Designed miniproteins, single chains. Designs and how they scored, part 103

Each design is a single chain, and the fold is of that chain. pLDDT is the mean over its residues in the fold that is shown.

## One batch from the design tools (miniprotein)

Design m3797
Fold by ESMFold2-Fast:
Structure m3797 (fold): chain A 72 residues (1-72)
Amino acid sequence: AAWEPLTRENAAPLVGRRVLLRRGDAPPVRAIVGEVTEEGVDLALLDDAGTPVGVLRIPAEREAEYEIAAAP
């Protein structure tokens, strides 16, 4: 996967798309990019079947803790 830092610039083209998200050495999680704003990035978390199981709201000040990659 082509991992990129989670920034507004990298996340904005991925709005509505399935992505992989990771934080440090944690295993990647599946998500759909929701809203990307000055306040942060909203992601709908998916289970292994692709079913939405929750929402992760990443504030702008915490974006640097994450990496994002487009999923097929």
Scores: mean pLDDT 82

Design m3798
Fold by ESMFold2-Fast:
Order: sequence, then C-alpha cells, then structure tokens
Structure m3798 (fold): chain A 59 residues (1-59)
Amino acid sequence: SEAEKEKELAKKVLEIQEEINRKLLKAKEEGKPIDLTQELLEKIGGVEVKLTEKLEPLG
C-alpha cells in the first residue's frame, strides 16, 4: 500500500539524517563535500552503489 511505502520512506529519511551527520564530520576533516546522492541511493533503493573514494592530491 502507498501508506506503508510512505512510512518506509520517512524511516529511511531519518536514518539518512544520522548518516549525513557522520559523513559531514569526515568531510569537514578533509574540507570536501559529501556524496549525498550515493547515501540516499543506498538507503532508499536498498541497492548498494559502491563508488570508489578518490583521494585527490591537495595540490
């Protein structure tokens, strides 16, 4: 049912919020933006999209 699907989405949103906080801490350390898109896909889609974390040279 749609109501149940919406409830599931709301639950995932809450979990994503917590994950974002943890990722933000790491991004702050490196001074780089976080991959919010990947996090959302992983939580909502239930499909793990593994993208390599490229550590670019600082210069």
Scores: mean pLDDT 58

Design m3800
Fold by ESMFold2-Fast:
Structure m3800 (fold): chain A 93 residues (1-93)
Amino acid sequence: SKLIEEAEKLLEELGKTELKESVKKTLDELIKNKEYDKAKALIYIMKAQLYVEQGDLEKAIEYIEKAYKELGKELSEEEKEEIRKALEEELAA
């Protein structure tokens, strides 16, 4: 699956190769259940995490917004600001 290949590449870039098997199993189960929205949202969250580790909070928030959009929710500007603040606090720790 293209989604599984993308997830494996993201885990390699994050240095979390030990999670490959569990993430693959989760994505396989979502795909089998035809929950493609949740599978795509998971990939977007993994991309957001990569951008957080790179210090690119604007792109991280963009991908978090895309993940929520796949799940049928549009984030408000206030919700995006709360997410930004949480990510800044995590990076400062």
Scores: mean pLDDT 83

Design m3801
Fold by ESMFold2-Fast:
Structure m3801 (fold): chain A 82 residues (1-82)
Amino acid sequence: SAGLEAFEEPLKKAKELVEKAKSVESLEEQKKLIEEALQLIEETEKKFEKVLTPELRKKLEELKKEIKERGEKILKEKEAAK
């Protein structure tokens, strides 16, 4: 599964960045981590665009949505707290 593993490694890193954003108190650092996660997903999508199966493309779109939703919740929660 060399192709799947090369695809999944950046996705794992993106998820780790979002989890770090939850642990960080600074709104600016939270935004930066979420932006890095989204950028990593976009770069992965572009790099593998020609070899992505419909199934992998769907997984990538679902992850992008999940990261955006988590990012919005983190940012909203921080804004509501202050």
Scores: mean pLDDT 74

Design m3802
Fold by ESMFold2-Fast:
Structure m3802 (fold): chain A 60 residues (1-60)
Amino acid sequence: GVEERMEEEARRIASEALGKDVTKLSIEEVEKLVKENPEARERVLKQLAELGQRVEQELA
């Protein structure tokens, strides 16, 4: 579903931002790693906001 797709995209975005493959980690573990890197956190938040807007458009 939409939630599963968002989690997959979030992991991909985090992997790119961190320069490390975190796609196999839990979302909680990914969130912790992102929070420990302010630069990666900023990039992830921006990408997630764009993803959220796309999902909203698909549901409208």
Scores: mean pLDDT 73

Design m3803
Fold by ESMFold2-Fast:
Structure m3803 (fold): chain A 56 residues (1-56)
Amino acid sequence: SMEELRERIERLREEARQTLAEYDKAVANGDKEKAKELWERLQQIAEEITRLQAEL
């Protein structure tokens, strides 16, 4: 349903916010590998949100 789709997008946006906060901490700590993993996850979340929004 459209409601389930919106809820999925909202959950992904929350995950993106949390992942960005972790990314900022990894960068501040000089943890390059962790920062890379988190950045890649952010890109995946952004792509999924874009895909789901196209279905609205």
Scores: mean pLDDT 89

Design m3804
Fold by ESMFold2-Fast:
Structure m3804 (fold): chain A 77 residues (1-77)
Amino acid sequence: MEEELKEKLKKELEEGKEEIKKEKERIEKIAREEYEKSLEEAESEEERKLIEEIYESFLAMIRSIEKIELKNLEAKL
């Protein structure tokens, strides 16, 4: 009984982690597409540098959100 419950929880945790990973990949793809578009629209090197810094900050935020979501998932199971 307890072993079957542990296997079920492990599967639910693994499925949850996969969903978090897929959502992260989706958001990262959108961020990259917007970054590339912004670079094409940039009129100066200063503007390009700012766009790059914004993109790097956004990726750092996405990584932080992923860590929080993974911790919350583990805390619920």
Scores: mean pLDDT 80

Design m3805
Fold by ESMFold2-Fast:
Structure m3805 (fold): chain A 94 residues (1-94)
Amino acid sequence: MAKEIVEKYKQDLSKAPELVRAYLELGEIEKAVEVVNELILTHPDDVELGAQVVRALVDAGHLELAKRILDFLEKRYPDHPAVKEARAYLEEKL
């Protein structure tokens, strides 16, 4: 499954949450971070997608990276519902 997701969506940033999960399942943490960085640099206004990536990182146990990305989103979009939901999700897992 994870390898199939990577091959199918590796250049589709709309699938960034699925790509991040797949790379983390494969132990390709550096590639997961690259997907996150590309999303933030090229689509900084896709707040809901960014929040979904934070949730994917939380689910995978990468809480420090999830917090860092969430802090970035909160600085730009502090009142966005998706950002508030991602913060609550992260805090629930701590």
Scores: mean pLDDT 77

Design m3806
Fold by ESMFold2-Fast:
Structure m3806 (fold): chain A 100 residues (1-100)
Amino acid sequence: MVEVESIPEEEEIEEGGSLRIEVRISGTGDRELIVEVKAYNSETGELVSSSSGILEPGEESIILELSNLGPKGRYRIIVNVYDKESGELVAMDITDFEVY
């Protein structure tokens, strides 16, 4: 089983700012993975920012940046990890943060 943990560098950011998120992955073996990070406004459900990257075989972490975060309010970050070859969703994580 693939496990994923998302670690925002800050718990809150100023409106219009950027948030860096460290995505740590275990149980991957030799797989090449696609990591997608999406930020949704918790009140409206609107997708406000997204970033993605490729994790090469043997890599255990990637840092992705979400930019132009706003308006002010509570946000949900959803991390989806896909097997690059199959396109299968293999893991996900959810964390919350605030734009002030």
Scores: mean pLDDT 82

Design m3807
Fold by ESMFold2-Fast:
Structure m3807 (fold): chain A 56 residues (1-56)
Amino acid sequence: SSRFERIKREEEERKKLDEELVEKINKLDEAGDFKEMDKLRKEEIEKGEQKEKELE
């Protein structure tokens, strides 16, 4: 199959998984609400870190 199809599929799947992350990164670039973004990001990181620690 075409490389374009493979890339598109991979991007689509990644988009679904990292949609939230992409939105946060985009907001960072906009340099709008660093304070709020930082807080939200920290909370998300803490959630992930806590879950990861509990798994291992």
Scores: mean pLDDT 64

Design m3808
Fold by ESMFold2-Fast:
Structure m3808 (fold): chain A 78 residues (1-78)
Amino acid sequence: IKKYEEEIKRDPKNAKAYLELGKELEKKGDLESAAVYYSKAIELDPKYAEAWENLGKVYEKLGYHKIAQEYYAKAKEL
C-alpha cells in the first residue's frame, strides 16, 4: 500500500498506481477505499477497462448491484 501511495505523491496522474492501490485495499477487505481509488483511476483514464471492471466487482460486493452492472458494461465497451 505505502509503495503505491508514494507513487501517487510523485505522480498524482498515475492511473495505474491508483488501480494498484485499489487492488491492495480490496485484498485487505477495505471495499469502500478500494472503490474510491478505482474511481480515481477512471477519472484519470476513462478508458481503463480494468479499473471499471474492478469498480464493478467492489460495488457488487457492497450490495450495489445496479451500479455494478453499469460499471461492468462500461468495461466491456472499452
Scores: mean pLDDT 81

Design m3809
Fold by ESMFold2-Fast:
Structure m3809 (fold): chain A 94 residues (1-94)
Amino acid sequence: MKEKRERAEELFKEGLKLLGEGKYEEAIKKFEEAIETDPESPLTPEAYTYMGFAYIELEKYDEAIEYAEKALELDPENEKAKKLLELAKELKKE
């Protein structure tokens, strides 16, 4: 439904704002809400990718790897998700 897609986009943008403010746990919740609202949205791989970056900032590298892999399952050519996966694996070693 058009309204469902628009609501998911609003939630995704709210998540991005929270991420920019350093509110990582709140950002993750908004991205989860966006995915639940419209899981078929073209924003879903991006939402997983930004959740993974939020998990890196929280030093939760296993979760960051999980969400990068979820993003790549939906969009195998997603360069941000590939970079996220590399970064999370490297930081887990340190």
Scores: mean pLDDT 87

Design m3810
Fold by ESMFold2-Fast:
Structure m3810 (fold): chain A 60 residues (1-60)
Amino acid sequence: MLTGEFTVDGKKVTLTVEGDKVTIETDLDLSEEELKEIEEYLNTRVEEAKRFVERAQAAA
């Protein structure tokens, strides 16, 4: 399991990658449908999401 926390527009965004599944948890004022769309996008880009999370962890 790989978890990275970063900030977008002053709000926290947490990405968790478990195998081939990406989950997003955020303080951003997003609808449930928007969150699902973002998660679906990230799940089609799992390797890119992993790199993003690793970069966020390295920056922390």
Scores: mean pLDDT 73

Design m3811
Fold by ESMFold2-Fast:
Structure m3811 (fold): chain A 61 residues (1-61)
Amino acid sequence: SEVEKIFLETARRLENATSQEEIDRVLAEAKERLSKYLTPEQLDAVEASLRRYADHLLAEK
């Protein structure tokens, strides 16, 4: 599905992000793209999940 493709692409971009600024840009772009497919509640949940994942990855670098 389109939603799954956007989600996986976003996760991959976050895995390669090297700064908080880059993470913020990736998440903002993903949220805009997903807003056509997901409710605001679902968008917030996805954003929170991906941000938590990205923050943990960045801390390990």
Scores: mean pLDDT 81

Design m3812
Fold by ESMFold2-Fast:
Structure m3812 (fold): chain A 76 residues (1-76)
Amino acid sequence: SALEQGREEEALGLRYMGQGKYREAGRHFERAGRLFEKAGDLSSASRSYLNASQAYELAGDLDAAAKARAKALELS
């Protein structure tokens, strides 16, 4: 299911965060956000996009961080 796949992508994002692989973490959190949106879990989607924004900030990808934050705000 999209909900199950979303949880898997979020777990991957957290693992990459722990490894200092922030750009990869951001991409996985974005995938999680889209999957949670498809599942109708807007709370989890918003959280995942906020996590993507934080990961992209740590990677120095400020444009990607801003887009992810805007997406999270749209869902809140």
Scores: mean pLDDT 91

Design m3813
Fold by ESMFold2-Fast:
Structure m3813 (fold): chain A 64 residues (1-64)
Amino acid sequence: SLEDGLKRVEEVLSPEQFKLVKEAIELLDTDPEKAYELLNQVLEKATPEQAKVVFELFVDAKIA
């Protein structure tokens, strides 16, 4: 679920990076360009494991 995905992301990211992910998810329906910009900022500094969890959250947000 989206809520479970957010918890997993919170556990693996810094508080600052997690805030950017939350903002990106909230913007997906209203400003997808801004959402992708924020996600790219997080992913550029992410480890492969962190990126995997972020992608899983993003997919859940898009499908739900």
Scores: mean pLDDT 80

Design m3814
Fold by ESMFold2-Fast:
Structure m3814 (fold): chain A 103 residues (1-103)
Amino acid sequence: SEAEELYKKGVEYFNKGVKAFRAGDYEEAVKYFKKAIEYYEKALAIEPSEEIRENLAGTYLYLGEALAKLGKYEEAIAYYEKALALDPSSTRAKANLAALKAK
C-alpha cells in the first residue's frame, strides 16, 4: 500500500541517519532523521499505526541527540519533548532532556 511504501522510506532514511550519527556526521544525521520524520508523518496520516508512532518517537529522540551534539540545544529540547509526547516512558528522552535543562 501507499502507507507501507512511505513507512519503508521512513525506515530507510532513519537507518541512514543512525549510520551517519554513529560516524559522528551529526549534520548529515539531522538531514536523514528529518526526512524519516516526513515519511513517517505521511504514512501515519494515511494509516494510523502504533508501529509508526513508536518509530517516530525513536526518530525524534535520535534527532534531538544529533542536534545536541551540534550545540543546537533549544531544538534538541523541542524534539525530546516531542519524543516524550509519543512515548512518556522513554527513560533516555527524560535523561537527555534533564541534562540539557541543567545547563
Scores: mean pLDDT 89

Design m3815
Fold by ESMFold2-Fast:
Structure m3815 (fold): chain A 87 residues (1-87)
Amino acid sequence: SEQDILDQAKDSLSHFLRQHLGLSEEQVERFIKVFEESIKNNESVEELLAKLRELLEEAGLSEAQIEAALAFARDVYGWVKEQLAKA
């Protein structure tokens, strides 16, 4: 289902952001909310990444951490769109 695809994406993003970038639970929850809302509203990947960049800059992440998070989010977004097109 669409929700199962989104839940898998959220799990992957949450794991990466917490374990590899050291984001807090609250920062991860905000990131996931923006990602999910962007998918549900059928926004472009460029619009999603712009919103996520602003959120991560507000969180005080380094440019290297921001680039890593956005690259991972881009990959997950592409996977979600591919799965939703097949569902």
Scores: mean pLDDT 86

Design m3816
Fold by ESMFold2-Fast:
Structure m3816 (fold): chain A 98 residues (1-98)
Amino acid sequence: SERFRREVAAGIALIAVATAKVAVENSDLPEEQKKKALEGLDEIARLVEEALRNIDNPEKVREYLQKAREKADELEKIDPQTASLVRKAIDLLEEEVK
């Protein structure tokens, strides 16, 4: 049950990142800002996937989510709405490992 909830939350976070990438690609942001945002989103996805690989280790999950949150903070300076979507998904997974 607990592992299943964490897996579902991680899946939601990955869907949020995929949705954010589509939003950035279709945005009117300058190309340099799009590239930076997409690179940040790819890094967030990688960190969430690492959390998922370590899903039975709450301390490891928290470490990866903290790094993902730091990347979302950087993304907020480029695209606050996209960063907010991703941050909410990270928060959902963090609640399952408190």
Scores: mean pLDDT 87

Design m3817
Fold by ESMFold2-Fast:
Structure m3817 (fold): chain A 67 residues (1-67)
Amino acid sequence: SSEELRRALENIRKAIELAEKENNKVILMNALHEAQEVREQALKLGDEELAREAEELIERIKELLSK
C-alpha cells in the first residue's frame, strides 16, 4: 500500500542521516536498494508522487556514495 511505502521512505531518510553521521557506506548501499524497491512498487501502484520522492532519495544516496 502507499501508506506502507511512505513509512519505508521515512525509514530510508533516517538511515541516510545515520549513514552521514557515521560515514557508513554499507548503510547507504542498503538504503539505495530499499529506495529502488519503493520506487518500483510506487510505479506499479501508479503513485507518481511517491515514485518521485523515492527517486529523489536514490539521487541523494548516489551523490553521497560518490564522495
Scores: mean pLDDT 87

Design m3818
Fold by ESMFold2-Fast:
Structure m3818 (fold): chain A 69 residues (1-69)
Amino acid sequence: SKEEEARELLEAAKELTEEAKEAAKKGDLRTAAVKIAAVGVLAAAADILGDEETAKEIRELYKEALEFS
């Protein structure tokens, strides 16, 4: 279902956010930037699926990742 697809996007965004923070802490700014951009793309994908609450949660993860870069 679209709801299941949106949930998969949220889980992927959580993993990417953690990986982005780890990369940023190690000074790997290229990897951090790519992973942060991917989280932003997942937020847009959730909006396209029509799951506004999941998109909002992914946007918060995106902001959190940006704070570490």
Scores: mean pLDDT 84

Design m3819
Fold by ESMFold2-Fast:
Structure m3819 (fold): chain A 91 residues (1-91)
Amino acid sequence: MPISDVEIEASMAIISLSVLLTIARNGKEVAPEDIERETRRIKEIMERSDPELARRLGEEAIELLEEIASLSGPEGAEAARRAVREIRELL
């Protein structure tokens, strides 16, 4: 069974968000704009996904964003917490 384009996009979005978490884990500042950009991408993919893929993508994104929030300064933490709220509204 070929992987759907949406499943590939979802995987790539999680990889991008994982890169931001790696930056935060290394004590570097994650730009709020990067969090907002990846959140918009994830929300768009969720809207084009079946309910099971959307739920899985949203749950994985929330987990990564909550970790980013815990490691970030005030602006990055607020951006990540806002992202978590926005994604939860789509679940």
Scores: mean pLDDT 85

Design m3820
Fold by ESMFold2-Fast:
Structure m3820 (fold): chain A 72 residues (1-72)
Amino acid sequence: SEFERLKAAFDEAVDTLKELLESGQISKEEAIARARALADGFLDYAREHLTPEQVEEFRAYADEKLAELEKL
């Protein structure tokens, strides 16, 4: 589904940021800023292409992923 593809794409993008952070290529501040910008862009896409219920589910999912990144 479009929703599952969107979640998978977001996961891959966040995992890439975690790898860059762990390798020392970017700072934690940069990783968080980039992840928030990605979440905003994905949410904008979701609002245009998904149901309101799927948008809220994605928002909750993105918030959890951002919280995990901030705890690193």
Scores: mean pLDDT 84

Design m3821
Fold by ESMFold2-Fast:
Structure m3821 (fold): chain A 78 residues (1-78)
Amino acid sequence: SLADEILASAPRAKPFLGLPPQVRVVEYESEEELKKAIEEASKGADRTRVVFADSYSEALAAARQARPGEALLVVLKK
């Protein structure tokens, strides 16, 4: 149902909503999507740090450790 879809989306959206503007979390299915995400993030900041996470919990923990003035890209494999 539509309600189930909203509930499934809400837990992922809410944990990342409170992150600093320089922090992005992306899921990837292929190496091509991963490379595009890294390249795009690198062009937007003087310094970009990329962190790979194996789970949603790891991705959230890494995203919360963002440093001031740093663009952080957290990559979660789907």
Scores: mean pLDDT 57

Design m3822
Fold by ESMFold2-Fast:
Structure m3822 (fold): chain A 85 residues (1-85)
Amino acid sequence: SEEELEKKAQKLVEEADRLEYGENPDPRKAAQLYVEAGKIYEKLGKFDEAAKSYERAADIYEQLGLRGPAIGARINAEKAKEKAK
């Protein structure tokens, strides 16, 4: 259901936030979870939330020097921003 998907996306963002800012950081996994949340938000038509999730993933991938994943996440963020307008 849409409610179950939204809860899943919210939990993914919460886990990603913990992996980015928590006691045992794992930025690569955080970025992956932000991308997964972004895909779910996009499927739900929540393009503002999708864009934010993809932007955070892109920022992390850029910090890690992962240019390919960073570009991919940035493109997805820009597409989501366009759909939100």
Scores: mean pLDDT 89

Design m3823
Fold by ESMFold2-Fast:
Formats: structure tokens, sequence, C-alpha cells
Structure m3823 (fold): chain A 60 residues (1-60)
């Protein structure tokens, strides 16, 4: 099917988050997720997934 830009953005955010968390860089993980939220402010699917990941990072 066609590439879904929303799904690509979510996949990239998850990858960046996973890399930061692997290195124990919780602050960096939060910063990356916040930058993705700003870049995709008008995309509710991106916002919903990033909010979930941010809550997960803040609990780590």
Amino acid sequence: GPIDETEVAIALARMAYAVAMRHGDIEGAIEVLERFRERHADDPRVQEELDRLLEEAKRA
C-alpha cells in the first residue's frame, strides 16, 4: 500500500526513543519525543502515540 507518513513519523520516534533508552538517556528520550510532537502538532495519531511514550519515559 502507499506509505503512511504518520506511521513513518511514529516509527522514527519509537526508534529514537528506543536508542536513547538503551543508553540510559531518559532526558534525551523525552527531548526527542517533544521535538517530534512539535513537528507533528496537527497530527492527532502522532500526538496520541507520543503522549503514551512520554508517560512511559517519565515512569522509567
Scores: mean pLDDT 80

Design m3824
Fold by ESMFold2-Fast:
Structure m3824 (fold): chain A 98 residues (1-98)
Amino acid sequence: MSEAEKEIKRAEEEMRRVLREMADALGEIARTGSAEAAQLLARAYAEARARREETRKESERLLKEDEKEGAEYARKQREEIEAFARAAIAEARALAAA
């Protein structure tokens, strides 16, 4: 694998870890009995999962044309998905505590 391919694979693995963290948080929130908080995080999880799938497809497309663009795209999307996930978890936890 090229360095760009390795970087895309690392971004994919990190995005998978983030989705696991969201799933774990969803389980915690579901146990609180807050249906609104659970629904908010479940919707965010579905969006993050869809974004990861789109990132994988677009990274593969870009990699064929420019390895650097493919790697940079994957890195930026991973950062955005991580930020989105952390914000969603925090909002859901705050809502469950209210």
Scores: mean pLDDT 85

Design m3825
Fold by ESMFold2-Fast:
Structure m3825 (fold): chain A 64 residues (1-64)
Amino acid sequence: SERLFEAARRAIERGDLEAARLALAVLATMGDPEASEAARRALDAVEAGDLAGAIEILEEARAA
């Protein structure tokens, strides 16, 4: 869902990591394998403290 990608990206940009994790967790449980894979990679980046990498992953997934 493009709206959840956008919500996660904006939450990361604002430093709202709780909202970011929630949006990414929902995306990771959706039946879309492309979206769920991107969400898992972005969650891994957030947990590693790589917020710039998380944003990059989400922007690339949205462009595809």
Scores: mean pLDDT 80

Design m3826
Fold by ESMFold2-Fast:
Parts: structure tokens; C-alpha cells; sequence
Structure m3826 (fold): chain A 62 residues (1-62)
């Protein structure tokens, strides 16, 4: 049985890493923040409210 909580944690960590790498390479902060908010909505739809909140908080810090 797949542990969806662990899968969602791994996906969240990957998303945050991708955002950080993009910002270091000169990506637009507003575009990355919008992308993180979009990912947060997807996590909320999947039932991962904690993951969604972490992604929203990261977006606000940009």
C-alpha cells in the first residue's frame, strides 16, 4: 500500500527545491510565488492541508 503522506512529503520537498533553484538562476520571484500557490491548491485538493500551508508560506516569503 502506497503511503500517500510520504509521497506528498517527497513531492513537496521536490517542489520547494525546484523553486529555490529557479530563483537562484534569476527566475521572476512573482512567477515562482504564483507557481507555489498553484501547487498549494493542488496539495489541498489531494487532502494534504499541511503541505498546502507550507507551500503558501514559502510563496509569501518570496
Amino acid sequence: MIDMKEVNRSLRDMILSVADIALRNGADREEIAKWLLEQAERFEKMGDLEGAEELRKRAEEI
Scores: mean pLDDT 81

Design m3827
Fold by ESMFold2-Fast:
Structure m3827 (fold): chain A 58 residues (1-58)
Amino acid sequence: SDADDEEISKLAEELLKKNPEKAEEIREKIVEVVEEGKKNNWSVEELKERIKKAAEEV
């Protein structure tokens, strides 16, 4: 299994726990960023940065 998937899952859980009232929107944004990252071959560091920004925007 990829350590990368574990890192992303941990970040997602932390973001959802911090903003439970926006959990649905944050979850949708995380999925969107992960799918785009896989298509564009982004690194885990790039994905984590993009996920953090997307969650901040909701």
Scores: mean pLDDT 78

Design m3828
Fold by ESMFold2-Fast:
Order: sequence, then structure tokens, then C-alpha cells
Structure m3828 (fold): chain A 80 residues (1-80)
Amino acid sequence: MEEKAREAIRRAEEAKEELKKELEELKKAKTKEEILREIGEVLRAIGDVIGGSLEAIRNGEKAGNKELVEKAREILENAI
């Protein structure tokens, strides 16, 4: 369970970096097609951050590791 929580945190952190990158790409989008595509990528990355963070919370709780749960909650809060 703890290893699954750590892996989920890693995926959530990676998704957070991807979200940051997609937000920068959205700023550079000039056409309606580019804007719509980048909005789709941003929404996907947000979903990945939420999903990974929730998975990390669940597995952290099952492992009894409060530190991992708190870290996952922080990632989720900072993504919003």
C-alpha cells in the first residue's frame, strides 16, 4: 500500500508539471483550434492530478502513513 501511495504521488506530481506546461501552451495559443486543443489538454492534466492524488490518499490511509496522505492532499489543493 505505501509503495502504491508513493507511485500515485509521483504520477500526481508529474501531472502537476504537465498541467503547468499546458497552461503555458494555452497562453501561446492564437487560433480557436489551438485554444480548444489546449483547453482539452489542461482538463486532462487536471483530471490526472485529481485521480493520482485521490489514489495516493486512499493507499496512504490503508498503509497508515499520514505523511503520504498529507502530501497528496497538498498536491490536490495546489492544483486548484
Scores: mean pLDDT 80

Design m3829
Fold by ESMFold2-Fast:
Structure m3829 (fold): chain A 78 residues (1-78)
Amino acid sequence: EGRRAALREIAKELSKDFYYKTADGTVKKITGEEGFERVINALKRAAEEHQARGDTAKAESIQEAIDELKKIYEELKK
């Protein structure tokens, strides 16, 4: 329950476009989709690390979190 609520709030924040200023003063835009993909890739690396160490249960838990985040993100796009 709490885990799903936390993942939903994370997905909502990651679905937002945002602007940032680089050190040279250039303003750049990152789309919510780009930010979301970055987080999903980080979670995939964590799952691979746990799987490589034989922590299958943790790797599966991270994969479940990835699936839930993707589902929530698709709902937010509608």
Scores: mean pLDDT 70

Design m3831
Fold by ESMFold2-Fast:
Structure m3831 (fold): chain A 58 residues (1-58)
Amino acid sequence: MTTLEKLKALFDAIEVLEKNPNASEEELIQRLIDEYGLTEEEAKKVVETAKNILEIKK
């Protein structure tokens, strides 16, 4: 997977979490797997990174 695809997945995760603060982490992980072909471990790291970025933005 290219760095660009991982970056796109990260920005998509941030947008989903900002628009849907009650969205389940499991649903977001599955979306990233389906849309970007991430492994479960990669998708979990992307979601964790997105959450950390959103906490810093507060």
Scores: mean pLDDT 77

Design m3832
Fold by ESMFold2-Fast:
Structure m3832 (fold): chain A 77 residues (1-77)
Amino acid sequence: MTQTATVTIKAGETATVEFTLPAGYSLVSLRVETDAPLEDVLVRLKNEPKPGQTVTVEITNRGDKDVTVTLTAEFAK
């Protein structure tokens, strides 16, 4: 099972994206795609992924330009 979110982050700002884990599923992978250099984007999980709960992903744009980031979260039992 897969969930996708796209966010635009202004230069020097941080955005948060939330994914809801279905009951009985665990977060297997988080794929990050961006139009910016990877060194300009910092991605962090704010909480431990738990089945049936929300996972909060923090994305910081460390660059001097606005960036678009696409997150793809994969869940499995």
Scores: mean pLDDT 79

Design m3833
Fold by ESMFold2-Fast:
Structure m3833 (fold): chain A 73 residues (1-73)
Amino acid sequence: SPLVEEFETLSVEELIAKLRELAATDPRLSPGERAAILEVVTEAEELAKQGRVDEAKELLLSFVRHLERRKAA
């Protein structure tokens, strides 16, 4: 998918920044959806700080794939 493909080229830090920007600026997101984005970002930051950078990226990309599935349904 175009969104996942774009995000796959980003570093963990860039992907976190993009998701935070989305949570802050997209008026179509509910408060619950904003909270879910910020929760996943926080979990990914913790994994990256533990040296688990690949796992952090996989978590973020899995979340992005989940968001795309919602738009396709």
Scores: mean pLDDT 78

